Designed miniproteins, single chains. Designs and how they scored, part 52

Each design is a single chain, and the fold is of that chain. pLDDT is the mean over its residues in the fold that is shown.

## One batch from the design tools (miniprotein)

Design m1790
Fold by ESMFold2-Fast:
Structure m1790 (fold): chain A 63 residues (1-63)
Amino acid sequence: SAEEKLVERVLKHPLLILILSEEELRVLQRSPRLPAIVARLRELERDPGVGALAREALERLRQ
């Protein structure tokens, strides 16, 4: 499905969360894969190049 493809895409490229629509964010928030997405973003928070973007993505996902 389109929802499954969205979740797979975000797992590969978690910073896509920064450009997703409200409706797409709702798909991620109700996904059983949400903990895996959060874990990927927390890994990226430790990166000196993208950590600030990862924190912004996490904040957006919590809203």
Scores: mean pLDDT 87

Design m1791
Fold by ESMFold2-Fast:
Structure m1791 (fold): chain A 84 residues (1-84)
Amino acid sequence: SMDDIDREMAEAAVENFEATLKSKDDKKSFHSGVAGIMTLVVEKLTDEQLEIAAQALDKEISLETDPEVKKSLQERLEKLKQRI
């Protein structure tokens, strides 16, 4: 069903976010997918999953070197925190 697909998408996204958080790799290219994945699944995440997503996005922000992209990601993180 559509609900099953939404759950599977959320679970796959959370696995990606957890991998980002566990990685000691400081390469931006490894972590740069978090915001993109989050925008596709944010409405499907539980409060606990949203907290994991927020932590992964914060890590992507810390590795971002472009000030305008960093500001955009920080604004997305603040909006995400309002859902938790």
Scores: mean pLDDT 75

Design m1792
Fold by ESMFold2-Fast:
Structure m1792 (fold): chain A 100 residues (1-100)
Amino acid sequence: KLPVRTFRRQVGDRTVVTGVTRLSDTEIELLMFVESPDGSIVVAARVTRVAEGEVEVEMTVYAPAPTEADIALAVEELRRLLREELGLTVVRVRVTVVRG
């Protein structure tokens, strides 16, 4: 099994826990849990290298009724984590929302 790095951060009244798995030199799998007073959201993301230090992200947000603020928070935390912990700049994000 590939090693998983876990990051925890408090953003106001939200707790963000992110697991990062490097699949290859060009691919990272990311799973993020955002716990908030209004409920929890789960984000799964595939991160693909498109140039040295630059990545594209395909992100799926799983929640019963995610708000634009929930999605924006998830995108910003994902960009921050990739930049600050992995030195990667996100040049494109595609977001799919799955209600369940």
Scores: mean pLDDT 81

Design m1793
Fold by ESMFold2-Fast:
Structure m1793 (fold): chain A 75 residues (1-75)
Amino acid sequence: SSAEDLAQAQKIIDELDALAAAETDPNKRLAAEVGLGMARISLGVGKVANDYSFALEMVEKAKENALRAVAEGKI
């Protein structure tokens, strides 16, 4: 449901926020913060479009990209 997709997207955003807050390496923190920002923008766009399934898909992609960037230490 739209409510479940929204809740899952918010959970992923909360996980990325916690990741960024816990990161001690400044380059990895920046990568996590960029990923968090992209996830928040994706959720906002999905809310405006009233397409929470699309919002969740884009937030999941933002998480995957953020985790990769953090692992590589670059954006």
Scores: mean pLDDT 83

Design m1794
Fold by ESMFold2-Fast:
Structure m1794 (fold): chain A 70 residues (1-70)
Amino acid sequence: SIESLRLGEVNGVPVYEVSADTPQAEVDALIAHGEPRAIVLVDPDVPQETVDRLRAAGYTLVFLPPGQRL
């Protein structure tokens, strides 16, 4: 469920996190959902293919620097 990826909200905008450890089924569900007002925090170890798919789905991406996890 995409709710397992949800961290909360910033000013009413949903925030999700994707990491290298996120199950592929949940990543695929988030991409299929395609919520353009949502923010996805991207862990530095996430594959570029996943990043490209999230961007194509319309998400606003925020890249976390190495060693920064919430």
Scores: mean pLDDT 79

Design m1795
Fold by ESMFold2-Fast:
Structure m1795 (fold): chain A 60 residues (1-60)
Amino acid sequence: MLVVDLEAFKEELIAAGLSEEKAEEAVRRLDHEVKRAAARRPVTQEEVDALKRRVLEEAL
């Protein structure tokens, strides 16, 4: 499974204006979606980056 730096992503979300609680929720969502995708097929870094962008935009 691809290594996703969830701590760095959480810091990016907080810097973008999310509360710590919402940032933690978004990080849990990303981790869950990456694991779900990886269980069915290899996940690319491009897909992870797309999921990160979608989660950030939906949380704002």
Scores: mean pLDDT 75

Design m1796
Fold by ESMFold2-Fast:
Structure m1796 (fold): chain A 72 residues (1-72)
Amino acid sequence: GHMEELEKRLEKVKKFVEEYLKELKKIDPSIEGSFEIVDEETVKLTINYKGETYELTYKVEDLLEAYELKQK
């Protein structure tokens, strides 16, 4: 149903963001990142780097598109 489709979308987005943060940590171990699913349309990403904090907001749709592109 509709709720099951939403859950599957959010799981894909979570996996994509988790993998992205893991790759950043491999490039520079001083990078610390976390994310929060704010709602069904919005993801907030927080990155700490060399004592500075960066807060980025992404649309779930944009992250889902990026996930699909990576699967090609």
Scores: mean pLDDT 81

Design m1797
Fold by ESMFold2-Fast:
Structure m1797 (fold): chain A 93 residues (1-93)
Amino acid sequence: MDPLTEAMREAARLANDPNVTKEEFVRVLERFLEIMKKAKNEDDVFEIARMALSFAGFYLGKDPKTIVEEFRKIKSKEDALELLQKYLEEVRK
């Protein structure tokens, strides 16, 4: 199974698990971050960002509209990495 599909399946499992731990959320977000760093084109980066930010936002209790608005501000791979790192640090608190 490719790493992105595996990370997506784990994220979906954690989103539906009432006993999920902060450590499990951090681990999955770190995996998305590493996959994004290795992505070869901008379309893949944006798709990874959409999935990872939705997952992090769910854990943080963010309004879906806020997540969508922040995603729309992403113009480059660097923007996507910065925003995901920011969400990851918020999850770690």
Scores: mean pLDDT 79

Design m1798
Fold by ESMFold2-Fast:
Structure m1798 (fold): chain A 74 residues (1-74)
Amino acid sequence: AVVEYSEDGIPIVYGKNVLEAKKLAKSLGETAIGVAVMGGRFVAIVIKNGKEVGEAVADTLEEAIEKALEIYKE
């Protein structure tokens, strides 16, 4: 898995599918975003305090991450 960081220091991990992306994101600890491709779209899953708090779906990776960061900032 590739690990990147947002401008705010939130780790972003890439999974081969949604289940793996969730597993990898949860393994990073308190806060992470897991990203996978599902049905030709990008899915970004927001993990906060070890729990899934939301999901963003978009046609581009950049849009999926931007939407996920908005969910995190709530």
Scores: mean pLDDT 80

Design m1799
Fold by ESMFold2-Fast:
Structure m1799 (fold): chain A 72 residues (1-72)
Amino acid sequence: MEENKKLAEEWFQKAIDYAKKAREYLEKGDTEKAELYFNKAVYYASQAAWASEDPDAALREATKAVIEEVKK
């Protein structure tokens, strides 16, 4: 369980980091790169959720966090 928790935390952090990059590229008007980084954020959020005890709940929370980070 300890290793799964650490992996989930690492992947969730990557998801947030990529969401921030997506927002930065949106602000620069680079929609293609923004979409690329948003897709990476969603991918890592999905991976973090599947490493969690409740994948469905974790996926909802991770997706919400990624969307909120992009929409800042």
Scores: mean pLDDT 76

Design m1800
Fold by ESMFold2-Fast:
Structure m1800 (fold): chain A 94 residues (1-94)
Amino acid sequence: SAMDERKRRLIENAKKMAESLISDEEVLKILNEIFDELEKKIPEIKSVEDAEKLYEEAKKRAEERIPEGYLAMVLQILEEVLEGIKKLIEESKK
């Protein structure tokens, strides 16, 4: 759907932003794996609650795998993706 395409573009833009901010190849690899899992689950995101549940799953994956020195930055990037998805959902209702 057009909304699913917009959500995918948001994640792709976040990937590009992460590449500009993070020089560590292993951290980027892990973050890209998290983004790929979020992209697969886009069709399941029908509400703000669905988006928040997927964010909590992504946050848990990041906390388990991302080195502590990068964790705050990675979590900020994931939170920006969540806020973007929430805005797209709210726009689709209006």
Scores: mean pLDDT 83

Design m1801
Fold by ESMFold2-Fast:
Structure m1801 (fold): chain A 66 residues (1-66)
Amino acid sequence: DRLERFILEVLTSEGDLARVAEAFGLDLARYRAELEALYRHLSSTPNPQPEDIARVAPAVYAALTA
């Protein structure tokens, strides 16, 4: 599942969101604020789900599900 893989990449990124953005074809400049918010949220959330992306980073979610 692409969204599950995205969650894993964000969690294992150690804050290297440029690498995550590149891996998923996201423009870092466009999505930086949402990716930073998502990294903070996912890092403090046990067993994060795809719905967490939609809630915290709606533009990133839309880009990943288009």
Scores: mean pLDDT 84

Design m1802
Fold by ESMFold2-Fast:
Structure m1802 (fold): chain A 85 residues (1-85)
Amino acid sequence: SDVEAAVAVVEEALPKILELAEQGKYREALELALEAQKQALILLGRADRATAEAQLAKNLEEIEKMPEEVLKEQVDYLVEQVLAQ
């Protein structure tokens, strides 16, 4: 199912996101998380490709302007939300 495919994308990305976060590579971890989210939304039919690509572009622009401490907080929050499920 589309849900199973979307879950698989997130599950495949999660170990890499955690590894990057453990290495202090918060920007790369967040970028990978956003790419996985884009793919999952497309697979779930919740966003068309153009909308998902536009949202990713906006998120990447926001990340570019974030200081390292804010990037860490965003990644920590995302990891806590995923692990709590």
Scores: mean pLDDT 77

Design m1803
Fold by ESMFold2-Fast:
Structure m1803 (fold): chain A 67 residues (1-67)
Amino acid sequence: GALAQAADLLHREGGASREAAERAAAEAIKNGSWSVEELGRILAEHGGLSEEVAVGAAQAMKALGLV
């Protein structure tokens, strides 16, 4: 499902721990954020990603239709 795919992406490409990736993915989907900037903020806050990494991950998630 989209949640599992998003968590795997955040872990593998974002460098988040598996637990942090799962929390960040769940929060991103739950909050329904549409902009790359808003999604990046959510991923940084819950996933522990740096700002630049979070923005890149947000772009990838939107491009893949995960959010």
Scores: mean pLDDT 78

Design m1804
Fold by ESMFold2-Fast:
Structure m1804 (fold): chain A 88 residues (1-88)
Amino acid sequence: SEEIRRLLMEVYRLLDEAYRLATPEQQAAISRVAQLLDEAFRHPERLKELLEEAKRIVEEMYAKSTDPELQEILRRILETLERLIELA
């Protein structure tokens, strides 16, 4: 689906923005989210499973974040991942 690909590209863009503001610990978590999305491209049958795992990691980062700019980016990632899960 073109919509799924567009939303995935948006998540990658937002992850890149988040990475620039992130602490080293948060950067490791962001890299793990990107790895899960890369895995989903290799194994489309696992897309929903991998997106749900990515969402859990982002939710944990959002809950622990004290940087308002990073929190806003993480919130947008969560909204985009929720839309992707509904379409998967």
Scores: mean pLDDT 88

Design m1805
Fold by ESMFold2-Fast:
Structure m1805 (fold): chain A 68 residues (1-68)
Amino acid sequence: AIEEARKLAEEGKYDEAMDVVAFEGMKLPESISRSEFAATVAAEAIRNPEETDPVELAKRAAERLLER
């Protein structure tokens, strides 16, 4: 859940926090690879350089990958 991801980010566990947001919170499907997710997070960071919150970046990346 998002609150658990926030705590992980506060502890410096950014990758684990982002995975919790994407695969547990946003329920990203198994058809989406970890590499596709990571590439989408990187693209979101480039588009939004002012956004440094890993939870928000993961949420935006997951939302983009869930678009049909």
Scores: mean pLDDT 75

Design m1806
Fold by ESMFold2-Fast:
Structure m1806 (fold): chain A 74 residues (1-74)
Amino acid sequence: MEKALQNMESFIDFLRDAGLSEEVIEAAERLKEAFENGKISEEEALETLSRVYQALLDGASEEEILEILEEGIK
């Protein structure tokens, strides 16, 4: 649990440093909150972050990244 939260916090900081919008950052924060509240599992949270990271490497749009994060929360 603690290590997963640290990884999520580090990833959110990475997104901020990469210059992504506040909407994306807020969606990532909601994903972290959903995990902390037990709404999603650690595996589901990490899978969503992996999808976001892969999308960024593939040059995906910010809208696509936001959709991945929002789907991970629902």
Scores: mean pLDDT 80

Design m1807
Fold by ESMFold2-Fast:
Structure m1807 (fold): chain A 99 residues (1-99)
Amino acid sequence: MLSEEERAEINAVHREAGARVAALLAELGDPDSPRARAVAYLMTRLMEEAREAGLAPEEIRARLDALLETLRAGGPEAEELLREAERELARLLAEEAAL
């Protein structure tokens, strides 16, 4: 369904997103922390939801920029997103362990 050009742009957004997440995780210092894992999960979830919704590369970048800006700014919104992500990760790990 996607053109070769659109797929290349989406792949570029994925690489850019990965690099930006890696930079943010480096700023957090501990890649094994619950916070670092929550950040990585939020990014993965955003990219997967965007792919399923068929969003354009520009829309994916805008959503990623908004998410990263919220996380860098901190405050109640950032803490709620991270807390929710940590809980979702714990739930998914528990579900996988039940298999």
Scores: mean pLDDT 73

Design m1808
Fold by ESMFold2-Fast:
Structure m1808 (fold): chain A 67 residues (1-67)
Amino acid sequence: MISAEEAAEGGAKVAESGASGRLAAQIAAWGVRTGGGDREEIERALRRLVEAGHVSEEDAREALEQA
């Protein structure tokens, strides 16, 4: 299972590469989902990205809804 912290780190690297916060949020959510994580783990990973400033609250919400 991919941890919320591991997924958040992946999303952060995507954002740092110049990609949009929306894409970073979607990559983090996808990583948790494909690793067998549930909605709560996806929410945790997305909250980490918002707190770190890599993703907006709107981007996190959309990624969670699409996951």
Scores: mean pLDDT 77

Design m1809
Fold by ESMFold2-Fast:
Order: sequence, then C-alpha cells, then structure tokens
Structure m1809 (fold): chain A 63 residues (1-63)
Amino acid sequence: NLSGTAIANLAVEIAEKNPDASPEEIVEQTVRKLEALGHEVTDEDIKLIEDAVKATESYRKAR
C-alpha cells in the first residue's frame, strides 16, 4: 500500500512528464495511476496530490 510521500512523489512525476497539463489534469492522471496500482483514493490522498501540484508549479517556474 502507498504512503502519503509515495502519492505526492507520483503526482510530481506525472506533473514533470506533462508540463502542459493543467493542475486538474495532473490530479486526474495521478488518481487514475493510483487506482491502476490497486490503491483506494481518499480525500486525504487528493489533498496530498493538490499540495504536490502546487509545489511543482514553483519547480516549473524555475525551468
């Protein structure tokens, strides 16, 4: 089962692979990937994904 850190890292990875995707698209892609891995996505997981996406916005700006 995936830890919160693993979920956040997955969101960052998806954001990096999809630099033209919107935050909503990155959240959706991350949720789909978690479901494909057999993980039951919770509201807390969605919050972690959203926070990771916001952190990634700062990283994208640095590029």
Scores: mean pLDDT 76

Design m1810
Fold by ESMFold2-Fast:
Structure m1810 (fold): chain A 101 residues (1-101)
Amino acid sequence: MKKELVELGRDILEGATSPDPAAQERALAALEKAAEEAKKLTEEEIEKLIEEIEELVRENTEENLLAALALAMIVELATRSTLEQAKAGLAKSAANAAKAA
């Protein structure tokens, strides 16, 4: 579970910060997986995930921050954003990273 969340967060971060098509493809797959997990969540489970994110951020390790990013994306997709909006945001972030290089 924690390893899968770390990998999910890493794929999302790399896709958002890299112009590499392979990194973007992995990030898109990670967002789709996050959206599927988001569909399964109840309001009570969302509250528990927010608490888990706060604990992970407090511990401040690279693995915990990547896991927190993955959980934050799952919560975002469950509450505020559509998968299509998340995909568009990722593409814009990657384009901005390419312009900054």
Scores: mean pLDDT 76

Design m1811
Fold by ESMFold2-Fast:
Structure m1811 (fold): chain A 83 residues (1-83)
Amino acid sequence: SLKDKVVAEARRILEEEILPLIKQIESKLSPEEKKQVAKYVEELEELIREIENAKSDEEVKEYADKFIQKAQELATFLLPYLP
C-alpha cells in the first residue's frame, strides 16, 4: 500500500541516512546542539508514527510532507558539521 511504502522509505531515511550521519559528527556537537538533534530525531519518529496511524492516502501524504520538511531542517542544522 502507499502507507507501507512511505513508512518503509521514511524509516530508511531516518535509520540508514540520518542516524549514521549524526553518529559520525556527534563528537563535534555541544551538549545544547545534541539536545536539539535529539529533538529533531524524536519529531521525525513521531511523524513516522503519524503516517502509520493515517486513515487515508491524503493523510499519509500530509505527514510525509511534514517528515520531509523536518528532515530538511535537520539537514540544514547539521550542514556546518559535515565533512
Scores: mean pLDDT 88

Design m1812
Fold by ESMFold2-Fast:
Structure m1812 (fold): chain A 61 residues (1-61)
Amino acid sequence: MVSYIKDPVAAAKTLLESFKNKELAIKFIEEQAKEALRDGGDEKIIKENKETAIAYIKSQP
């Protein structure tokens, strides 16, 4: 899934709905960020989107 690069909050929400587990959703986002970096993506954008998605997940009840 590459949606976290385009809309990190929407991607985080979708992952939470799919996994119903914050830890798994965060782990998936971290893995996707690593893959994007290996593919030569923009490190700053990837880091910012990863941090935004993880922050959203952590803020949920």
Scores: mean pLDDT 75

Design m1813
Fold by ESMFold2-Fast:
Structure m1813 (fold): chain A 71 residues (1-71)
Amino acid sequence: MAEELIREAYEKGGILLVETEEPLPLVPGVGNLKVGDRYLTMIDPRLISEEEALRLLSGVKVLNATLAEPA
């Protein structure tokens, strides 16, 4: 589950990158990019609350997740 990485993103101020089979809804702080048969979803903690991010990700199958720090 990506919930641990969501907490880290909000604690460190980084961007969460999540691979899913389905795109997440278009809300502020969420961006979807189709890569092959998957979606790479960006979650920006500056634009979306931790509670909303957890809610959105709880309804989808997360294939992989990575925390990226803004350079």
Scores: mean pLDDT 73

Design m1814
Fold by ESMFold2-Fast:
Structure m1814 (fold): chain A 78 residues (1-78)
Amino acid sequence: MEKLKKAQELARKAVEAIKNGEPEKAFDYVIEAAKLFKELGYPEQAAALVRHASRLFKEKGYDEYAEKLTKLAEELSK
């Protein structure tokens, strides 16, 4: 399943980009991975990824991106 692997790779790249101080790239990777997980029928994994990324953004001081992801996780959890 190439799309599932792509979603997992994007999630990994997102975490790496947050740690490397690339919040804009990390945010884009999170959004792309979350959409792909939801499209593939894994909405709980999409929500979990977005919540995890939001926490990592907060830990790095990227509060604006963290807030955007918190709102997205709320929508994905409905």
Scores: mean pLDDT 83

Design m1815
Fold by ESMFold2-Fast:
Structure m1815 (fold): chain A 95 residues (1-95)
Amino acid sequence: MFELVSKIVKAALAKDYETALKYLEELRDIFENKEFNPLTYMLLLQALYEAALAIGDTELAEKIRSYFGKKLPTKEELLEMADEVIAALRKAIAA
């Protein structure tokens, strides 16, 4: 898990948004198809936060960060946030 998060962040910081997108879509698919425990939810949330920061989307990063001090998001809310980060990466690629 941390290795995949690290790959996403490193690719985004290098402005290799296509590689970051590929790894983030892989991470999303893994979490969508697995039964979640609290640790897995926190790891997904952390991955999304770090990816948003790395691409410079501070508003999206702050939205994700707001969940760290509150009740854990639902699976649907987590996947929706993943889709928002994926959309931001796609916009960065298209620019």
Scores: mean pLDDT 75

Design m1816
Fold by ESMFold2-Fast:
Structure m1816 (fold): chain A 77 residues (1-77)
Amino acid sequence: PPLRLTTTVTGSPESVDKAGENLSKLPGVTSVEKVSPTTLRVTAEAADAEEAARLVRQVAEAARESGATAETDVEPA
């Protein structure tokens, strides 16, 4: 079944801006919203659990490379 991913990205303003640019380029990411200077809300959609696991890993990697932290919630879409 399709899954929705909601990721909260936190860091410095510079890290968050860099993370937002990198995350917006990922396949499956549907929105990137700047909630505050230090926080992003990222929404992504996956067709199945395998794609969801890939997206969680790619989002965490992109955030880490930007100097930010990411926490992802996965729910049925």
Scores: mean pLDDT 84

Design m1817
Fold by ESMFold2-Fast:
Structure m1817 (fold): chain A 59 residues (1-59)
Amino acid sequence: MELRVSPGSQPFIDSLREGLALIEAGDLEALRATPDPGHKLALMIHEEDERAARRLAAL
């Protein structure tokens, strides 16, 4: 196997995992306070999912 993964990808994945755990815990303040790219992505996914769910619930 000759695939190479950038070292920068691993910290991003770890940050995303932590961000998702914070969302599950309901600690959105901690998530918003942390300027990690993975946390930002987790927050964006959560916000988009909530936006879609709110639109569906309104009908």
Scores: mean pLDDT 66

Design m1818
Fold by ESMFold2-Fast:
Structure m1818 (fold): chain A 81 residues (1-81)
Amino acid sequence: SIAEKLEELYEKNPGGEGLKKALEYGIEEAEKIIETSPDEKKRENALWLKKLLEEALKAKSDEELEKLVKEFTEEHKKKLE
């Protein structure tokens, strides 16, 4: 799964560099799902994940990253209700 590969990349490259590589990999894999998956729900979830990871990659601090994740999660919850 994407999650398992992200964990592997993070463990192989500890610290900020590992996190960056994991986020970039997650974005690439999400794009593949959006382009190739016949499942509309999987594509929708992958699009949401891609946006979240792209915003995380732009964050300059852990606090900024946490704020962006929280705001994006709340927006996604509103769309699922």
Scores: mean pLDDT 66

Design m1819
Fold by ESMFold2-Fast:
Structure m1819 (fold): chain A 92 residues (1-92)
Amino acid sequence: SVAEKAAEGARKGAEQGARLGGANDTSIQYASKGAYEGARKGAVQGLGPDGAAINASEGGTKGAIDWGSNTHQARLAGGGAAKGAYEGAREA
């Protein structure tokens, strides 16, 4: 489904972004989870790839920050999540 492809993309993007920023393993895990959940929510709301990307970015950023990422690491997690969610939703 569109929601599943967006969520998978968001998870991978958040993980890659957080990892590149040097975030700790727990922060990477929760950024990925938040991005996945956000992307699914955005896709279900019917705002298309943009809605999936925005919600993925918010979830990924929040997950990263809540578990010890600094602002730079959280920005990379959120940006990766948004890109992954957008691309995943478009491929569906």
Scores: mean pLDDT 87

Design m1820
Fold by ESMFold2-Fast:
Structure m1820 (fold): chain A 64 residues (1-64)
Amino acid sequence: SMDDQLDKASQLVAELGERVQGKSREEQRKLIDEMKSQMLQAGVPQDLVDSITTVLLRHLDERL
């Protein structure tokens, strides 16, 4: 269901948040790419993955 997919996406975003601490810009981008792959493998829809990834990359650009 969509709720199950949103829950999986939220869990992966939370895990990413812990993993990006103390990492360089390039390492943070790699971690976002890994999260994207994990979301797609978990069955999260491409459109949702793209939306989440776009928001996260925009935040990196704003903070760097």
Scores: mean pLDDT 78

Design m1821
Fold by ESMFold2-Fast:
Structure m1821 (fold): chain A 95 residues (1-95)
Amino acid sequence: SLEEEGRKLGEEMFETAAARAREAPDAETLALEQLLADNPAAGQGRLEGLKEVSKRAGYLLVTKTPVSAEEFSQESLAIIEDAQARAAAEAAAKA
């Protein structure tokens, strides 16, 4: 299905980006690593959100759906914020 194809492509894109970041860590990668150390719930939520953003990007690429950079940026921020909120709620429930 297009949903499954988009998910697989998104996961591959995320892993490729992560591999590149490990070879040449940028400021965003270092900031995420620091966030994971200082606030594990927020860091995990951000990481999960970035994976969801990649899956969304994969879906848009597979379906050839045109989106503006601004629209995708706004959607990406919403996905990350939602993932961080869910991770914080799960951490609180397990504590």
Scores: mean pLDDT 79

Design m1822
Fold by ESMFold2-Fast:
Structure m1822 (fold): chain A 65 residues (1-65)
Amino acid sequence: SAHAEAGELGAAGGAALAGRGLSPEDGRKVGQYAEQGDAEGAAAASERGAGPLAGRMTREGVLRA
């Protein structure tokens, strides 16, 4: 389903962002929000850890998954 696929993509995106300055626990939280289909929650968690651009990219990624 689209939601399950979004969750898997969000988790992979969170892991990639962790390598670029987002902590593993922040990446995990982004993945959890993405799994729930909560693009705004995922974006907020990403923004908190890695700044506004990361939040915007995460929102776009979850919405397009």
Scores: mean pLDDT 65

Design m1823
Fold by ESMFold2-Fast:
Structure m1823 (fold): chain A 78 residues (1-78)
Amino acid sequence: SKEEKQERVLKAIVESSADATLKDIAEKVGLSVKETLKLLKEIFKKLGLKNSPSAPLKDLSFEDMEKILKAYKELEKK
C-alpha cells in the first residue's frame, strides 16, 4: 500500500547518513527515484518539513529531524 511505501521511505531516511542522496534512499527502499521523490514530497508536506524532498537529508534542521523521527515511531507502533 501507499502507507507501507511511506513507512519504508521514512525508515530509510532515519537509517541513512546525512550525505545520502535521493537515489541512495530510492535504492534502499527498492523504488524508482521518481516514485521515491513523489512519496517524499507527500511526507514532507504532511509533516510540515522545510527541507527539500529532492535533497531530503541535506542541511536537515533539528526540528525537521524530530518530526521525521516522531512520524516513523508512530508508524512502527501501529
Scores: mean pLDDT 79

Design m1824
Fold by ESMFold2-Fast:
Structure m1824 (fold): chain A 68 residues (1-68)
Amino acid sequence: GPMLTGGALAGPSPPQVGDIIEALIEGKRVTVKVTKFLGIYGDTAIVEGIVIGGGEFKGKRAIVGQPL
């Protein structure tokens, strides 16, 4: 299915692999476990993770941006 995208609401800064972060995806709050650090783009850290809490999104991959 399509990869989810969203922005971090809470969590360690900068995010690292293994971190648990709260994110907003399609207007819904989800909990994401970071599986990969993709890089820093301008003032934003980009990570990939798996949604571990968030209803219908649980088990899906997500790309999450966190402002630095």
Scores: mean pLDDT 83

Design m1825
Fold by ESMFold2-Fast:
Structure m1825 (fold): chain A 94 residues (1-94)
Amino acid sequence: EREIPEKDSISEKPIKGEPIKSGNLYVGEENSKHTITLLGKEYKVGEEIYKKFQEDPGLIGRQLVVLIESEGKIPFSEIMKLETVEELREAIEK
């Protein structure tokens, strides 16, 4: 088994997250004009989500991690209603 240091440019082996691939996952539509790095992997996002991430990377980053870890089981609009770390953790555990 290969241990890879945590780094945003690593794409061979996902450190923690799965790729955003649920078939029905639309984060800022499919325009994908911008990219962000989460869990050591690059993800394409729409302009509105990218602007929010620039403004509050902590909150928006956690919301996007929940979206990725749920594999689109929870719509991003529902995830955006979760503003605390505890709410985001409960959403993943359910």
Scores: mean pLDDT 57

